# Designed miniproteins, single chains, part 110

Each design is a single chain, and the fold is of that chain. pLDDT is the mean over its residues in the fold that is shown.

## One batch from the design tools (miniprotein)

Design m3812
Fold by ESMFold2-Fast:
Structure m3812 (fold): chain A 68 residues (1-68)
Amino acid sequence: SMAEMERLAEELERRYGVPKEAALEIGRLLLENNGHLSREEAEELMKKYGISGEALDKTGTELLIRLS
């Protein structure tokens, strides 16, 4: 649910410093694309939210584990 997604996004913000809105967008894209983010999508998210590749990777991995 979106409420569970929002709670997870808040946790990821605390753990990895990823903005809550970034974690929510990453999760939506992963759900829409059967668990995959392209390099181009990843680069755009990094640019849009000012997050590192490591932060994006850790966030995406945790979201995949929790949403699968």
Scores: mean pLDDT 82

Design m3813
Fold by ESMFold2-Fast:
Structure m3813 (fold): chain A 81 residues (1-81)
Amino acid sequence: KEKEVEELRKKFEEVTAENVAQMEAQGLPQEIIDTAREVGELEGEIKIARLEGADEAKIKELEKQLAEKREELAALYRASQ
C-alpha cells in the first residue's frame, strides 16, 4: 500500500514536471503555471486517497477543493486574456 502510494506520487511528480516545463516553454504567466501545478497536486491526492480506501465523504471534500482551484485557474486565464 505505502509502496504503491510512493510509486504513484513519483509518477505524478514526473508528469507535473513535464507539463510545467511545457507551459514555461509556451510562455504562460507564472501564476497560471503555479495554479496548474496545484490542480495537478490535488488530482494526485484524490487518486492516492482512493487507493488508500478513504471515505467517499473525504474524497468529495478533495474534489470540491479541486473544483475551486480549477475555477481559480480559469479566472487567471481570463485575466491574462
Scores: mean pLDDT 77

Design m3814
Fold by ESMFold2-Fast:
Structure m3814 (fold): chain A 107 residues (1-107)
Amino acid sequence: MKKYLELARKYIDGGDFDSAIEYLAKALEIAIENNDVEGAVEVFKLAVEAGLRGATSFELTEVMEKAAKFILENGTEEQIQEVIDFLRSTGDPGLERLAEKLEAEFK
């Protein structure tokens, strides 16, 4: 998993969002298979960063939604709050709306 996160970061920094999203999807599958919520949080944060840098593909949205769902279903209150706080810290109106939606689902 760590190697795929490192590759995703490299491709995000280089502006190659298609490659970044492919490696984020691979990292997320490994995190889910291993019940690694912390790894899923890292995937989610990198996917958000890719979106903020201009990535707008359907595949990115799928990675973000799948990661968020896994974190909500399997994460601790602290891990879920970390994701919500991260989204709010970006100042992006779309990500603030996503934070509100996730907070409403976390009952």
Scores: mean pLDDT 82

Design m3815
Fold by ESMFold2-Fast:
Structure m3815 (fold): chain A 92 residues (1-92)
Amino acid sequence: MLDERNEAIAQQFEKTKKAEIEALIAEGRAKVDAALAAGAPKSDLDALVRKGLVDALSKLTGQDPATIERLLENRDFDGLAELFEKALKAEE
């Protein structure tokens, strides 16, 4: 069951933290581009992208990388939405 509330929370989080999200994406992209230029294999690039996503979400939500990784592996989008909502509330 898809929850429209989760989509609304994600959109609000993106709008509120747009500059921080864009900075983290740019940092992650630069690391991937550097690895590509160095001739890193696809498996290393995939691992680097996944680590970058986990690290970025950890910084944005204030949670440990291990917590974010578990939520992503379990496809616990409700849990991720709750972390985004708590992070937004903490900014106020």
Scores: mean pLDDT 71

Design m3816
Fold by ESMFold2-Fast:
Structure m3816 (fold): chain A 73 residues (1-73)
Amino acid sequence: MKKITLKVVGLRADEALKRLEEFLSKIPGVELKRSKDDGRTFEITIPEGYDVSKLIEELRKAADGLLEVLKIE
């Protein structure tokens, strides 16, 4: 299982959350968790076998490039 940590840089946290939820709702087995610390950091857990680089590319498209990838593990 891969975990991706993202930070939103241009959108309000609530708008970014909605955009991410809309995109990720199309992908089975994905989990989205919002950090309570800053409200702008999100953890995405993806199932094994998913192409992480392709997913990140699609996430950037969904957010108009207004997100930064902080960590992949």
Scores: mean pLDDT 72

Design m3817
Fold by ESMFold2-Fast:
Structure m3817 (fold): chain A 106 residues (1-106)
Amino acid sequence: EAEKRKKAVEEFIKEIESMSDEELEQFIINSLLSEGLEEKKYSKEEKERLRNIVIEFLRLLAKEVPKSKEEAEKLLEEFIKKNKLDEDEKAVIRRALELLIEKAKL
């Protein structure tokens, strides 16, 4: 149901927006490790940049409301290409999509 999927995305956006510096850092580290990337030290500005890219991607998913994992993955690839994302930005949005697929049961 589109309404349930949209609600799951909107709730996840609120979770990401409310993350403390420590929670956000752990989310970033887990995202990097999921992609086989090394842990890095991030400034507050860099962590906030990564938070903002995740929120922008999730807002796209709330607008488009993908019906399947395949549709969501296509939106991810288009978002990466359009925004010319670096490896760290790709890692955090891929992790966000993975968690959202689990939450929305796509």
Scores: mean pLDDT 83

Design m3818
Fold by ESMFold2-Fast:
Structure m3818 (fold): chain A 99 residues (1-99)
Amino acid sequence: MENDILKGIIAIQVGVMKAVEFQDEDIEVEYRPPDTDQARVEALLAELRQKIEAGAPLKEVIETLSDLDVALNGVTDRALLEEGLQLAQEAIRYGDKVL
């Protein structure tokens, strides 16, 4: 349940950011099955945080957030899920700041 809720929240946030930035353009999206590699999730969390802190283009932030959403689908670690939600909220604040 919590994983589904977090995934839903991230997907909504990514959808809103994509609608603003890309105007509902057909973006080439590589769908990856949710094979939960904890190291991959931790790497994506670190990458997303670094991109936000470095002021990366919003498109790159959205792409990393989308990859994180897919990777989190199989995660049962509460701390990783909470960090993912916090970074999704930080990405939204970043979008608000640059818009």
Scores: mean pLDDT 61

Design m3819
Fold by ESMFold2-Fast:
Structure m3819 (fold): chain A 94 residues (1-94)
Amino acid sequence: SIEELLEEAIELLEELRELAPEEAQPYIDKAIEYLKKALEEKDPNKMLELLEKASRYVLEAYHVMAALGALSPEMERLLQELGRVLKEAAEKVK
C-alpha cells in the first residue's frame, strides 16, 4: 500500500539520519516532515507534491554527504532503497 511505502521511506530516512553528518541532518528532517504530511494527505495531486518535496530534500542531503566525502556503503544502500520506495509510492499515487 501507499501507507506502507511511506512508512518504509520514513524508517529508511531515520536510519540514514543516525549515520549522517550534522550538515545533512536538517535536509533529512525536512524529508521526514514532508513524508509524514503525505501520510495524512487525501488528495493525490497534493500527495505527489509532498513526495516531490521529500525527494528534493533527500537529493540535497545526498549532495551534502557526497561533498563531505561522508557516503559509506551502508548510506549508499539506504539511499538506493529510499529512491526505489519513493518511486513506487509516486507511481501508486498516479
Scores: mean pLDDT 89

Design m3820
Fold by ESMFold2-Fast:
Structure m3820 (fold): chain A 60 residues (1-60)
Amino acid sequence: DVEKEIEKLLNEFKKLVEEGKITQEDYDAFMKELWRLTFDPETLHRIILEIDKIVQEKEK
């Protein structure tokens, strides 16, 4: 659920880059800071690994 909300917000943020309202460099810097400050790297890695494991178990 949190992952889906994050993905949705990131897609909206990316749209602002496409519209030229913010630079790609600013976007990349913001993303890096967001993951560091809002989401612990260990927590992010855990979520990614958990999703990957589910996909592997599904076997397509």
Scores: mean pLDDT 62

Design m3821
Fold by ESMFold2-Fast:
Structure m3821 (fold): chain A 62 residues (1-62)
Amino acid sequence: GAEAARKGAEAAAKEGPRGGAAAGGMSDVTSNNLEAGRKGMEAGLAGDAKATGEYAALAAQG
């Protein structure tokens, strides 16, 4: 949810894109949410902290 998005964005800002992807829980998404999780991971790797958090929240919500 929103908490995951916030933590993902903050982690990406302080730890870089790897931190954002991990904090957002990309690897914990269901197969039905893989697309959102994958986009979030790519955004995190590209350094888009806010996008990483937003996609993590979408993936977590379903």
Scores: mean pLDDT 57

Design m3822
Fold by ESMFold2-Fast:
Structure m3822 (fold): chain A 87 residues (1-87)
Amino acid sequence: SLVEEAKEHLEKGKEALQKKNYDEAIKHFERAVELFQKALDENPSKEVKELLIEAYELLAGAYIQKNDYDKAFEVMKKVEELKKELE
């Protein structure tokens, strides 16, 4: 499923982040975001939205590690909006 593929990318991104392979981490987190967003568009789910938030937070962290602050800021804004939708 889209969610299962997204979770695999989320885990691979976390592994890359631990190894300080920030470009690889960003690729995996971007793919996870894309897949979670598609899954959420097809079937709204609180669990999938929480995973999408996690993926965005990790993506922002990876951008910060690369000093891509503009991209990190844009992603953090998406996290804020999604968190408001949960409650």
Scores: mean pLDDT 88

Design m3823
Fold by ESMFold2-Fast:
Structure m3823 (fold): chain A 85 residues (1-85)
Amino acid sequence: KTLIQRVHRRAKKRGVSVVPPPGVIGRVVNAPDRDTALAIIRDMALDPSVDPLWAMAAAGVAVAVGRVSEGQARRVIRDAMRQRR
C-alpha cells in the first residue's frame, strides 16, 4: 500500500483530517534536494508533540510530487518512530 493510502486509513480510523500543518507542503516542495525533504519529514516524525499522521501526510505529499521515493519516505518514518518509542 502507498503511504498516502496508509495515512487516509489511519485518519478515517481516528476521525482526523489529513492535511499537513500550514507551510509544511511548501517547505517539502521547495526543499533544495531530496535529503532536505527527508530531513523535514524525519523532524516531524521525531517530534513527540506531533501526531505521526502529520509526518506521514508530509511524506505522502513529497512522494506524490516526486521529491522522494515511497521507499525512502517509509524508511525515514519507520526509523524515526523507532527512535521516538
Scores: mean pLDDT 68

Design m3824
Fold by ESMFold2-Fast:
Structure m3824 (fold): chain A 63 residues (1-63)
Amino acid sequence: MSDEEAGQLAAEAHALGAPVQDATRIASAILAGDAERVREVIDSLPPEVAERVRALARERGVL
């Protein structure tokens, strides 16, 4: 995944309700190739936001 794609996914996650710090952690984990960390950050979000961000990540092939 490119830096551009990771940044775009993070921006979309923030638009769905993820705090900026958590969106940044998701981008960093994607760039590191750490799907486990991506999952952990998403699971730490409020359940409603976590479901939306997880669906987005699956659609984009990150999870």
Scores: mean pLDDT 83

Design m3825
Fold by ESMFold2-Fast:
Order: structure tokens, then C-alpha cells, then sequence
Structure m3825 (fold): chain A 90 residues (1-90)
């Protein structure tokens, strides 16, 4: 599936190789990997922005901005479940 391949490509590209940018809303490879890891671990239950921010050590604003950007893509890596919580698209 495109979403799974996009997630794998993002993780492969960013994990352990990308440095932090000067833009505070651009996440490092490690931060992206932790964010998607937390969502994958939560499974279909999903996480709120608050829970996700706490788990990965990011601000709520950074998490919200990243999710907003991803949701605007044609093939988003993160989706909102029936309970209004965010889950990694499998």
C-alpha cells in the first residue's frame, strides 16, 4: 500500500541520518521515527495530539503541525479513527 511504503521511505530516509533544520516545525528523522513508532504501538486505539506529544517529547504545536501537513497530502501516513484519535495508516 502507498501509505505503508511512504512511511517506510520516510523512516528509512530520516532515521539516523537527518539533522535538525532551522525550522522548528520540521522534525528530525529520530523525532519522526518516534512519532510513528508511538502511533504504531497504539494500533487501532490511536492517540490524541496530547498523548502523542507526551510520548515522543515534542510540543503539542509541533505534533499538530506535523499531522496537519501529513493530512493535506494525497496519501497521508496518519489518519483519524472513528473515535477522533490519530492512528498510523497500515
Amino acid sequence: MEEIEKYKELLKKNAGSEELSDDPYVLSGGQIAELYGALREAGDKGLTVDELAERVGLSKEQVEKFIEIDLKEENPLIVKNADGRYVAKK
Scores: mean pLDDT 68

Design m3826
Fold by ESMFold2-Fast:
Structure m3826 (fold): chain A 58 residues (1-58)
Amino acid sequence: SLEEAERAGARGALLLQEGGRDDEARAYAKSAGTALKNGDAEGGRQIGEEGARLGEAL
């Protein structure tokens, strides 16, 4: 759903920001937002989850 995609994007951006990856956080937020504006909820969700995965990397 769009709500799930929005939550995934927000989580990804937050985790990247907490990791000091501000430029990556902005890039993922923009990409997810663009996908959502185009009606691509699944693409937006996947982009958000990828950002979260990178932010959680040890």
Scores: mean pLDDT 72

Design m3827
Fold by ESMFold2-Fast:
Formats: structure tokens, C-alpha cells, sequence
Structure m3827 (fold): chain A 93 residues (1-93)
């Protein structure tokens, strides 16, 4: 279910970005975050049309999710959403 997977990725990445902005690791406005999410969503939609690109995208999302979970807290919850998104992407393929 591609649409649900993309929504979960956007939610997870938004949570991670806001957490990093709040901690001072990253400087970004709400508009910049939303623009980045829109670009990432389009890239993921395009990647899903090619089985090899989709497989690489799924591997990247899983890796990012595992790293986020290892950090715990809000990032850990974002990581759980990324792992769910990766599973939904595999079911879509």
C-alpha cells in the first residue's frame, strides 16, 4: 500500500527533522521541512515504479529506521514508523 507507506515516511521524517531542529543539530523552517518532505515523497513514488530502485529505497528506509530506534525517544518512535513503511512498500511490490 504505497500511499500509506509514503504517509508513514513523511510523518517519521517530519518528527526526526523537528527533533533535530529543537536539539540545535539542524536549522530549518517549517516551510523548508515541508518542501523537503514533498520532494522525498515524489522521489519515493518514482523509485516505487522500478523494482531495483524500490528495493534500494526499502533498504535505506530500514537502515534509517534501525538507527533512529537505537537513539530512542521521539527518534525511536520515528524509526518504528520507518520500519512499518518499509514493510508496506514490500507488500506493494
Amino acid sequence: KLEKAIELVKEAVRTAALTEVKSGEVEATDEEIEQGLEKNAKMLEEASKDPEKAKKAIETIRKDGEIAISKGGELGKAGEKLLEAARLLEEHL
Scores: mean pLDDT 77

Design m3828
Fold by ESMFold2-Fast:
Structure m3828 (fold): chain A 85 residues (1-85)
Amino acid sequence: TNLQRAQQLLQQAQQALKAGDYQKALQLAQEAAKLAFQSVPTDKVLEAIGLMLRMIGDILDAKNDKEAAEAAISTAQELIQLSQE
């Protein structure tokens, strides 16, 4: 399912972050966030939109690729949790 794929991509993003591949970590985390968003219950959609907008803002405001990747990973984790409610 989209949620299971999001969880796998999040794990891969975390591994890329640990390896110092920040660009790959960011791409994987953004894909995980998008798939998790698609799995969010209807009553949580506005909260999920807020999380996605926060991620975009954090990426734009990031001082380096590591901060951008960390922001995307954090948002993907929160969206996965929200999709399980």
Scores: mean pLDDT 88

Design m3829
Fold by ESMFold2-Fast:
Structure m3829 (fold): chain A 59 residues (1-59)
Amino acid sequence: LTDQARALVRQVTDALADAGHEVITADQIQAAVRARAPDVGDDVADAAVRLVTDIDRQN
């Protein structure tokens, strides 16, 4: 679960960078993760949101 959540965060962050976002915010990553919930499952999406929140809190 945690490894899948980390992979999802990396994938959505890369997708946002590819879309030309010069600054990627935690809110944008969380929104992108939640949009992937139907594909990856709510458990993975929720774990990914928690990881993004924890990383943002540490900075």
Scores: mean pLDDT 74

Design m3830
Fold by ESMFold2-Fast:
Structure m3830 (fold): chain A 86 residues (1-86)
Amino acid sequence: SLEEKIRELEEALKEAEEKLEEALANSDPAQRETIEVQREAFKLVLEGLKEGKLEEGLRKANELLLEALAKKGAPQEKLEELREKL
């Protein structure tokens, strides 16, 4: 159901918030930025689901996650492989 999927995404957001707080305690700006992007990705999926645009939300979320991986130095070849498997 829609309500069940929303609840699952809200739980994932809470987990991301906990990870972000832990990263802040470790004082790693790069890791903090990556987790922040992950949190925003979950929000995009949740918004898409609520608006009946789940596919659009997923595409936006995946793009943010791929950009975060690129900032961490992931090879372009690996990023293209991930994009193909989405």
Scores: mean pLDDT 73

Design m3831
Fold by ESMFold2-Fast:
Structure m3831 (fold): chain A 65 residues (1-65)
Amino acid sequence: GGTAEGGRAAAELLVKEYGVSPERAEKTVTAAVNGNRETAIREAAKDVSREQAEAAVEEAEKLVG
């Protein structure tokens, strides 16, 4: 799992850079921290395109560690 600081940074990135809602960003980061990439992409894809969701989750995973 990632650090709390990494999780917060990832959620902020999803909202500001990708346009994911704060609620979906939190669910996406929670899934990513638990190693559930497909679940993270699916949550983000509710607000943005699949392609944007995949890019957003890849960047979030780098911040979460």
Scores: mean pLDDT 81

Design m3832
Fold by ESMFold2-Fast:
Structure m3832 (fold): chain A 90 residues (1-90)
Amino acid sequence: AITYNNLGVVYENLGRYEEAIKSYSKALELDPNDLKTKLNLAALAEKLGINDDDVKAVIEKIRNGKGTKEDALFLRREIAKKLDIPLSNL
């Protein structure tokens, strides 16, 4: 069976970013230590050109294996803001 992380990657590749971040959220809900999902959210934030210093710091923390679920949810929020996706939809 496909994981929620893999489902998020599929939606992202289709340009369906709202469904992608919802799938990543579900992956983190099931496994708060899911490093692949945290790294995918970090990569998506960079791909979308989110370059705020606080976002860069969180991305570095995740890449160093120290990123928490809360760090990943912060990136999800910043991605949603960048794409004008309502946080109530997440």
Scores: mean pLDDT 84

Design m3833
Fold by ESMFold2-Fast:
Structure m3833 (fold): chain A 76 residues (1-76)
Amino acid sequence: MKEQLLSEPDRRKAASLGTSELLRVVGDSIEFGEEKTKEERIALMEAIREATLADHARDPSYAADYVAQLQAMEIK
């Protein structure tokens, strides 16, 4: 079951700040060492990705840069 990490207005605000700011926020969540397990960090990233992809499917202009950067971070 997915959890919403950001409300819709917060996600739109984050997207408007640009990809670099979104990566910093997400990066801070991933960089938690002993405070968060690897599983929890993965779940956090997957929840953000899933919610953003759903919004992007409804409005392709929404967070397009963020979606592209998030997908690039998975592989590269």
Scores: mean pLDDT 52

Design m3834
Fold by ESMFold2-Fast:
Structure m3834 (fold): chain A 71 residues (1-71)
Amino acid sequence: SSETIDQMLESVREMIRRAKELIEKGDLDTAQRVLDAAQAHLDNLLKIEPNNEEALELKKEVEELKKKVEE
């Protein structure tokens, strides 16, 4: 349902905010795990709504953050 999708998007946004804070603090290992979890939630959301624009934008942001912590 739309309400379920909104809740999933909000959870992902919170995970991204947390990951950014962890990166700022230099806790890259924990940031990596949070970003992996966010990616898994986004992949599941995109199976339900493949063309969800916000989910696609959040997925791009997660991928960019993962590059910073995996480098």
Scores: mean pLDDT 86

Design m3835
Fold by ESMFold2-Fast:
Structure m3835 (fold): chain A 116 residues (1-116)
Amino acid sequence: SEAARTIEELLLLNLALELGPDVTLEKLREALERMVREGRAAAALGADGALAFGLAAERLLENIDEPELQRRVEELAEKMKTEEGRRALEAEIAALVDALGADGAEQAATLEAVAA
C-alpha cells in the first residue's frame, strides 16, 4: 500500500540520520535486525503501528542486497556529510510524516525512540 511504502521510507531515512554520515549497508542491516529481534517497534507503537513498522523492517531486510538499496544508502551517507544535505533529509522526513496524516507525528517520534 502507499502507507506501507511511506512507512518503509520513513524508517530508512530515520535510521540513516541516526547512524550518521558513516552509515553503511552493514550498519543498516544490524539496526534493522536489532529492531526486529527486540520487538521494540511492536512494544512502542501499539497494535497497528507496531505491525506496520515490523513489516517495513522485514521488507527492508529482504531487499538489503538489492543494488537500488545499496545505492540509496550511499546517497544518504553522502547527503549527511553536509549541513545542506542533512537539512534536505530532515525536510523529506517531515514531508513523509505529513503524508501519513494524523498518525505521522506519533510514528516519527516512535521511530526516533526505537532507532536510538
Scores: mean pLDDT 71

Design m3836
Fold by ESMFold2-Fast:
Structure m3836 (fold): chain A 84 residues (1-84)
Amino acid sequence: AREKALKAAEIARELVLAKGDEVTGEEAARAAYEGALKAGLSEEAAEAARRRTLELLGDETYSARVAAIVAGQAVIDAILALAK
């Protein structure tokens, strides 16, 4: 569980950084969703990661570096919250 969460966070960060210098909170949330799926997590876990990223960032524009850090942490938080 935790190992997949860390892998999902890493992929999410790379996807955010690949978008250029600035990203929206929605673009970062999409990267969190895609990162979770690419790490082999369920669609439910991917949607939880997306929702958590949107809760933290909202619909604002951020530097890709800041958005990548937040998306990575949101992925970890969401996956750990699903593990009761």
Scores: mean pLDDT 82

Design m3837
Fold by ESMFold2-Fast:
Structure m3837 (fold): chain A 90 residues (1-90)
Amino acid sequence: MKTAHAVFQPATGEPVLGPLADDVLAVLVGNAPTMTEAQNRALVDAMADAAGRDRVVRRLVVSGKDADAQAQKLRQQAQQAVREAQERSR
């Protein structure tokens, strides 16, 4: 079974869980290079696959007072990528 999730920890160490795809975490939290259209397409395909099949996602641990806001932003990015993939399939 494949389940997507991410963990954000506030400064106090309390975890915040959100469903995210692994590729989105890699792009948003690392020093990601400038992405080409081909790389963006691969990311969108991964997001669509995660949404349709609940992919297992690498855990991301972020400490800080902004952890909750970051979790929401990452979820929005994943949802946008899935919508774009669905539009491509129409």
Scores: mean pLDDT 44

Design m3838
Fold by ESMFold2-Fast:
Structure m3838 (fold): chain A 61 residues (1-61)
Amino acid sequence: DEAAKEAEKKLQEAAKKGEELTGVKLKVTAERVGPDKIKITREALGVTEVSVQPISSVTSA
């Protein structure tokens, strides 16, 4: 799924920038859970957060 992969890439780039600023490594993955919805998993310092968002909200340039 190209939209989910693109969203994951953008989120990982943002996480990398955050890591450079804070020193906290953030692991991000994205998975499609519906035709227009994406499940985003963020993991940092042993804490896992999961959110479901419209694909358009995470892939817009």
Scores: mean pLDDT 73

Design m3839
Fold by ESMFold2-Fast:
Structure m3839 (fold): chain A 68 residues (1-68)
Amino acid sequence: MVLDTRDWSDEARALFARLVDALVDGVRAGLSVAEIRARLDALLATAPPEHREALRAFADALIAQIEA
């Protein structure tokens, strides 16, 4: 699964970067999967509605990788 961010707003691209950073920082800090998920969900709540579904799917895929 690949997200095409080329046509996204600056806000959507910034939020995508924050989701990736939050995951990486959470894993590096030794946070639980539940804590990482809560941080990603908080960021997704601020997402523009038009991009929220794609960003949520991406966040879910990232969480699935660390739960495996």
Scores: mean pLDDT 74

Design m3840
Fold by ESMFold2-Fast:
Structure m3840 (fold): chain A 61 residues (1-61)
Amino acid sequence: SAELEAFRAAVIADLRSRGVPEAVAERIADLLVRAMTEPERLDELLAEWQALDSEALRAVA
């Protein structure tokens, strides 16, 4: 939907303004959109989120 697309774009813009790399910001925004649209997939989304967090922490450490 147009509303979800606008939300995704806003999340990416906010994360990038905080110094998050574009590729990481896009992955975070995609996970948030999927969590809102597919709550039954939460276990899979949480696994992807944990992997992303580990990658992000390793990249800045």
Scores: mean pLDDT 74

Design m3841
Fold by ESMFold2-Fast:
Structure m3841 (fold): chain A 100 residues (1-100)
Amino acid sequence: SDISKKLSDEMEKLLDEAEKRVREKDPQFSVLYMGRVQFVLQLYRNYKLALATGDQDMLDDVIKLVQHNKSFVQGGIDILEKYMPELKELVEVLRELIEK
């Protein structure tokens, strides 16, 4: 759907920007950090899509993935806070999902 494509394109742009900033500041950690960033951006994308479409099963899957991977999600949050401080609202959503 147009909404699904728009959200995927938005997350891809954020992933590319995060990779650029990590490579510029801490190039040795780029590969390690980008796995965590990709994971949390995909969770956020699926969360936003679930809310937009009313897909309760997708929302439940996002919550389960966060709850089973709290340390990995926290790692992604830490990286986004360091390199992408403008993404405060996105980070806050991820934090709320961990605390649930």
Scores: mean pLDDT 88

Design m3842
Fold by ESMFold2-Fast:
Structure m3842 (fold): chain A 63 residues (1-63)
Amino acid sequence: MEKEILEALDEVLSLADPQTGLQAYLYYMSKLRQARGSLDKEESDKILKEALEYLREKIEQAR
């Protein structure tokens, strides 16, 4: 999942306007911090999945 999130983030940064790319990056960093702060792997995985879905939506909107 982490590899897929990084690949999605990279695609957003390459396709989107710099401001949109920065917003996506900041959102990713916020979600990564939340996931790392979680004591439960299941909750951490859920947070990362939400981040991946958000980034995929941004890719789709940029196309």
Scores: mean pLDDT 78

Design m3843
Fold by ESMFold2-Fast:
Structure m3843 (fold): chain A 96 residues (1-96)
Amino acid sequence: MKKKEAEEAVRAVEELLEEIVELASKGTPEDVKKAILLAVAAAILASVVVNTGDKEAALRVAELFEETAEKLSEYPQAAEVAEFLRRIAEILRRKA
């Protein structure tokens, strides 16, 4: 894949992760459920980034997942989402 595609996928991941934090901060069960679905979508996009072979983009996405998991640690209702993001970050770093 071309570097431009990797950059666009990284931006899409970043936008999804920002939305996850916003939903977690609202704290309703419905918002947390949406955050989980967005986390799955972000993980799929992250796997696309890794499959481009662009190690810099893959490491950037892993960093974004780690940063988002850290932010989510402030919201007990989002603990499952934070744990999922931490696990994905570890996998992404290993594959980068």
Scores: mean pLDDT 81

Design m3844
Fold by ESMFold2-Fast:
Structure m3844 (fold): chain A 83 residues (1-83)
Amino acid sequence: EEEAKKLIEKARETLDAASAAVQAGNVDEARRLIEEGRKILKELDKVSEKIENPEFKRQVSLESIRFQMALLALEVEVDLLER
């Protein structure tokens, strides 16, 4: 459970940094942070399989989905900046 909580915190920090990079128009930094976020998401998915508490596992799955949706939104914004 603690590993999943740490990954969720790292995910939030990465999203904040990626959002700031997009807002600043820094495409290269935004792309790098989005890729880091995707790696965190993959790690979180692996850790979630090891969670024995069903309620916490459900919570982590919902957080993972929200994180994925946020990353997709940022990727769209970066794509529009490159066009």
Scores: mean pLDDT 82

Design m3845
Fold by ESMFold2-Fast:
Structure m3845 (fold): chain A 114 residues (1-114)
Amino acid sequence: SEKLGRALRLVQEAIRSVQEAIRALEAGDYEAALDHALFALALAESALRLAREVNSSAIPALEEAVRAVREAIDLLKQIILNGPDEGLRAQALEALRRAESALQRAAEILQKEL
């Protein structure tokens, strides 16, 4: 399916963007981490929309990924607004890693459905 192939490509790009967000966060570059997380959200939401159109089994994993990326974005915005806190940094990192894991599961499901 062309839509499945497109969804898989978007998920793979979202994984790379989440990994860049993690690297930026670990380097203390919160603005870059937020930019990468926002891009990952747009890619994951586009993949979820395509997955819904074809009734893919990847939908629950993509919904989990979107939720985790949104959580990370909210935490990163708090860090930027109020200054870095070790607890907020740890929570943002955990949310990004949950998003990465969910996106990887979505990619595996989409690949099997191709």
Scores: mean pLDDT 93

Design m3846
Fold by ESMFold2-Fast:
Structure m3846 (fold): chain A 95 residues (1-95)
Amino acid sequence: KEDEVIDELIAALDELLKEHYGRGLSEEEKRELREALREFLRNAEEDLATESSAVSKAVAEAVVAGKKEGNAAEALAKAILDYARQLIEKQKAAA
């Protein structure tokens, strides 16, 4: 279940990058992102306790809340996609 959600998240990010920047994720980038997402899911409680970045804290909070409901991977995917969309919109507004 978690691996499926991570794969769907990577596919969604790949499409967003292709749509807005003309380039998707390489095989190496997809592998690195998959490992980073797995590590983040594993360490979310520790990241929430120590992280001072507003973005990282918000993502960690979403994952911790998701763990209580049994949907930590889905919560992570939503938080990352929302952040990616916000960055794209902010970049468009600045241009």
Scores: mean pLDDT 67

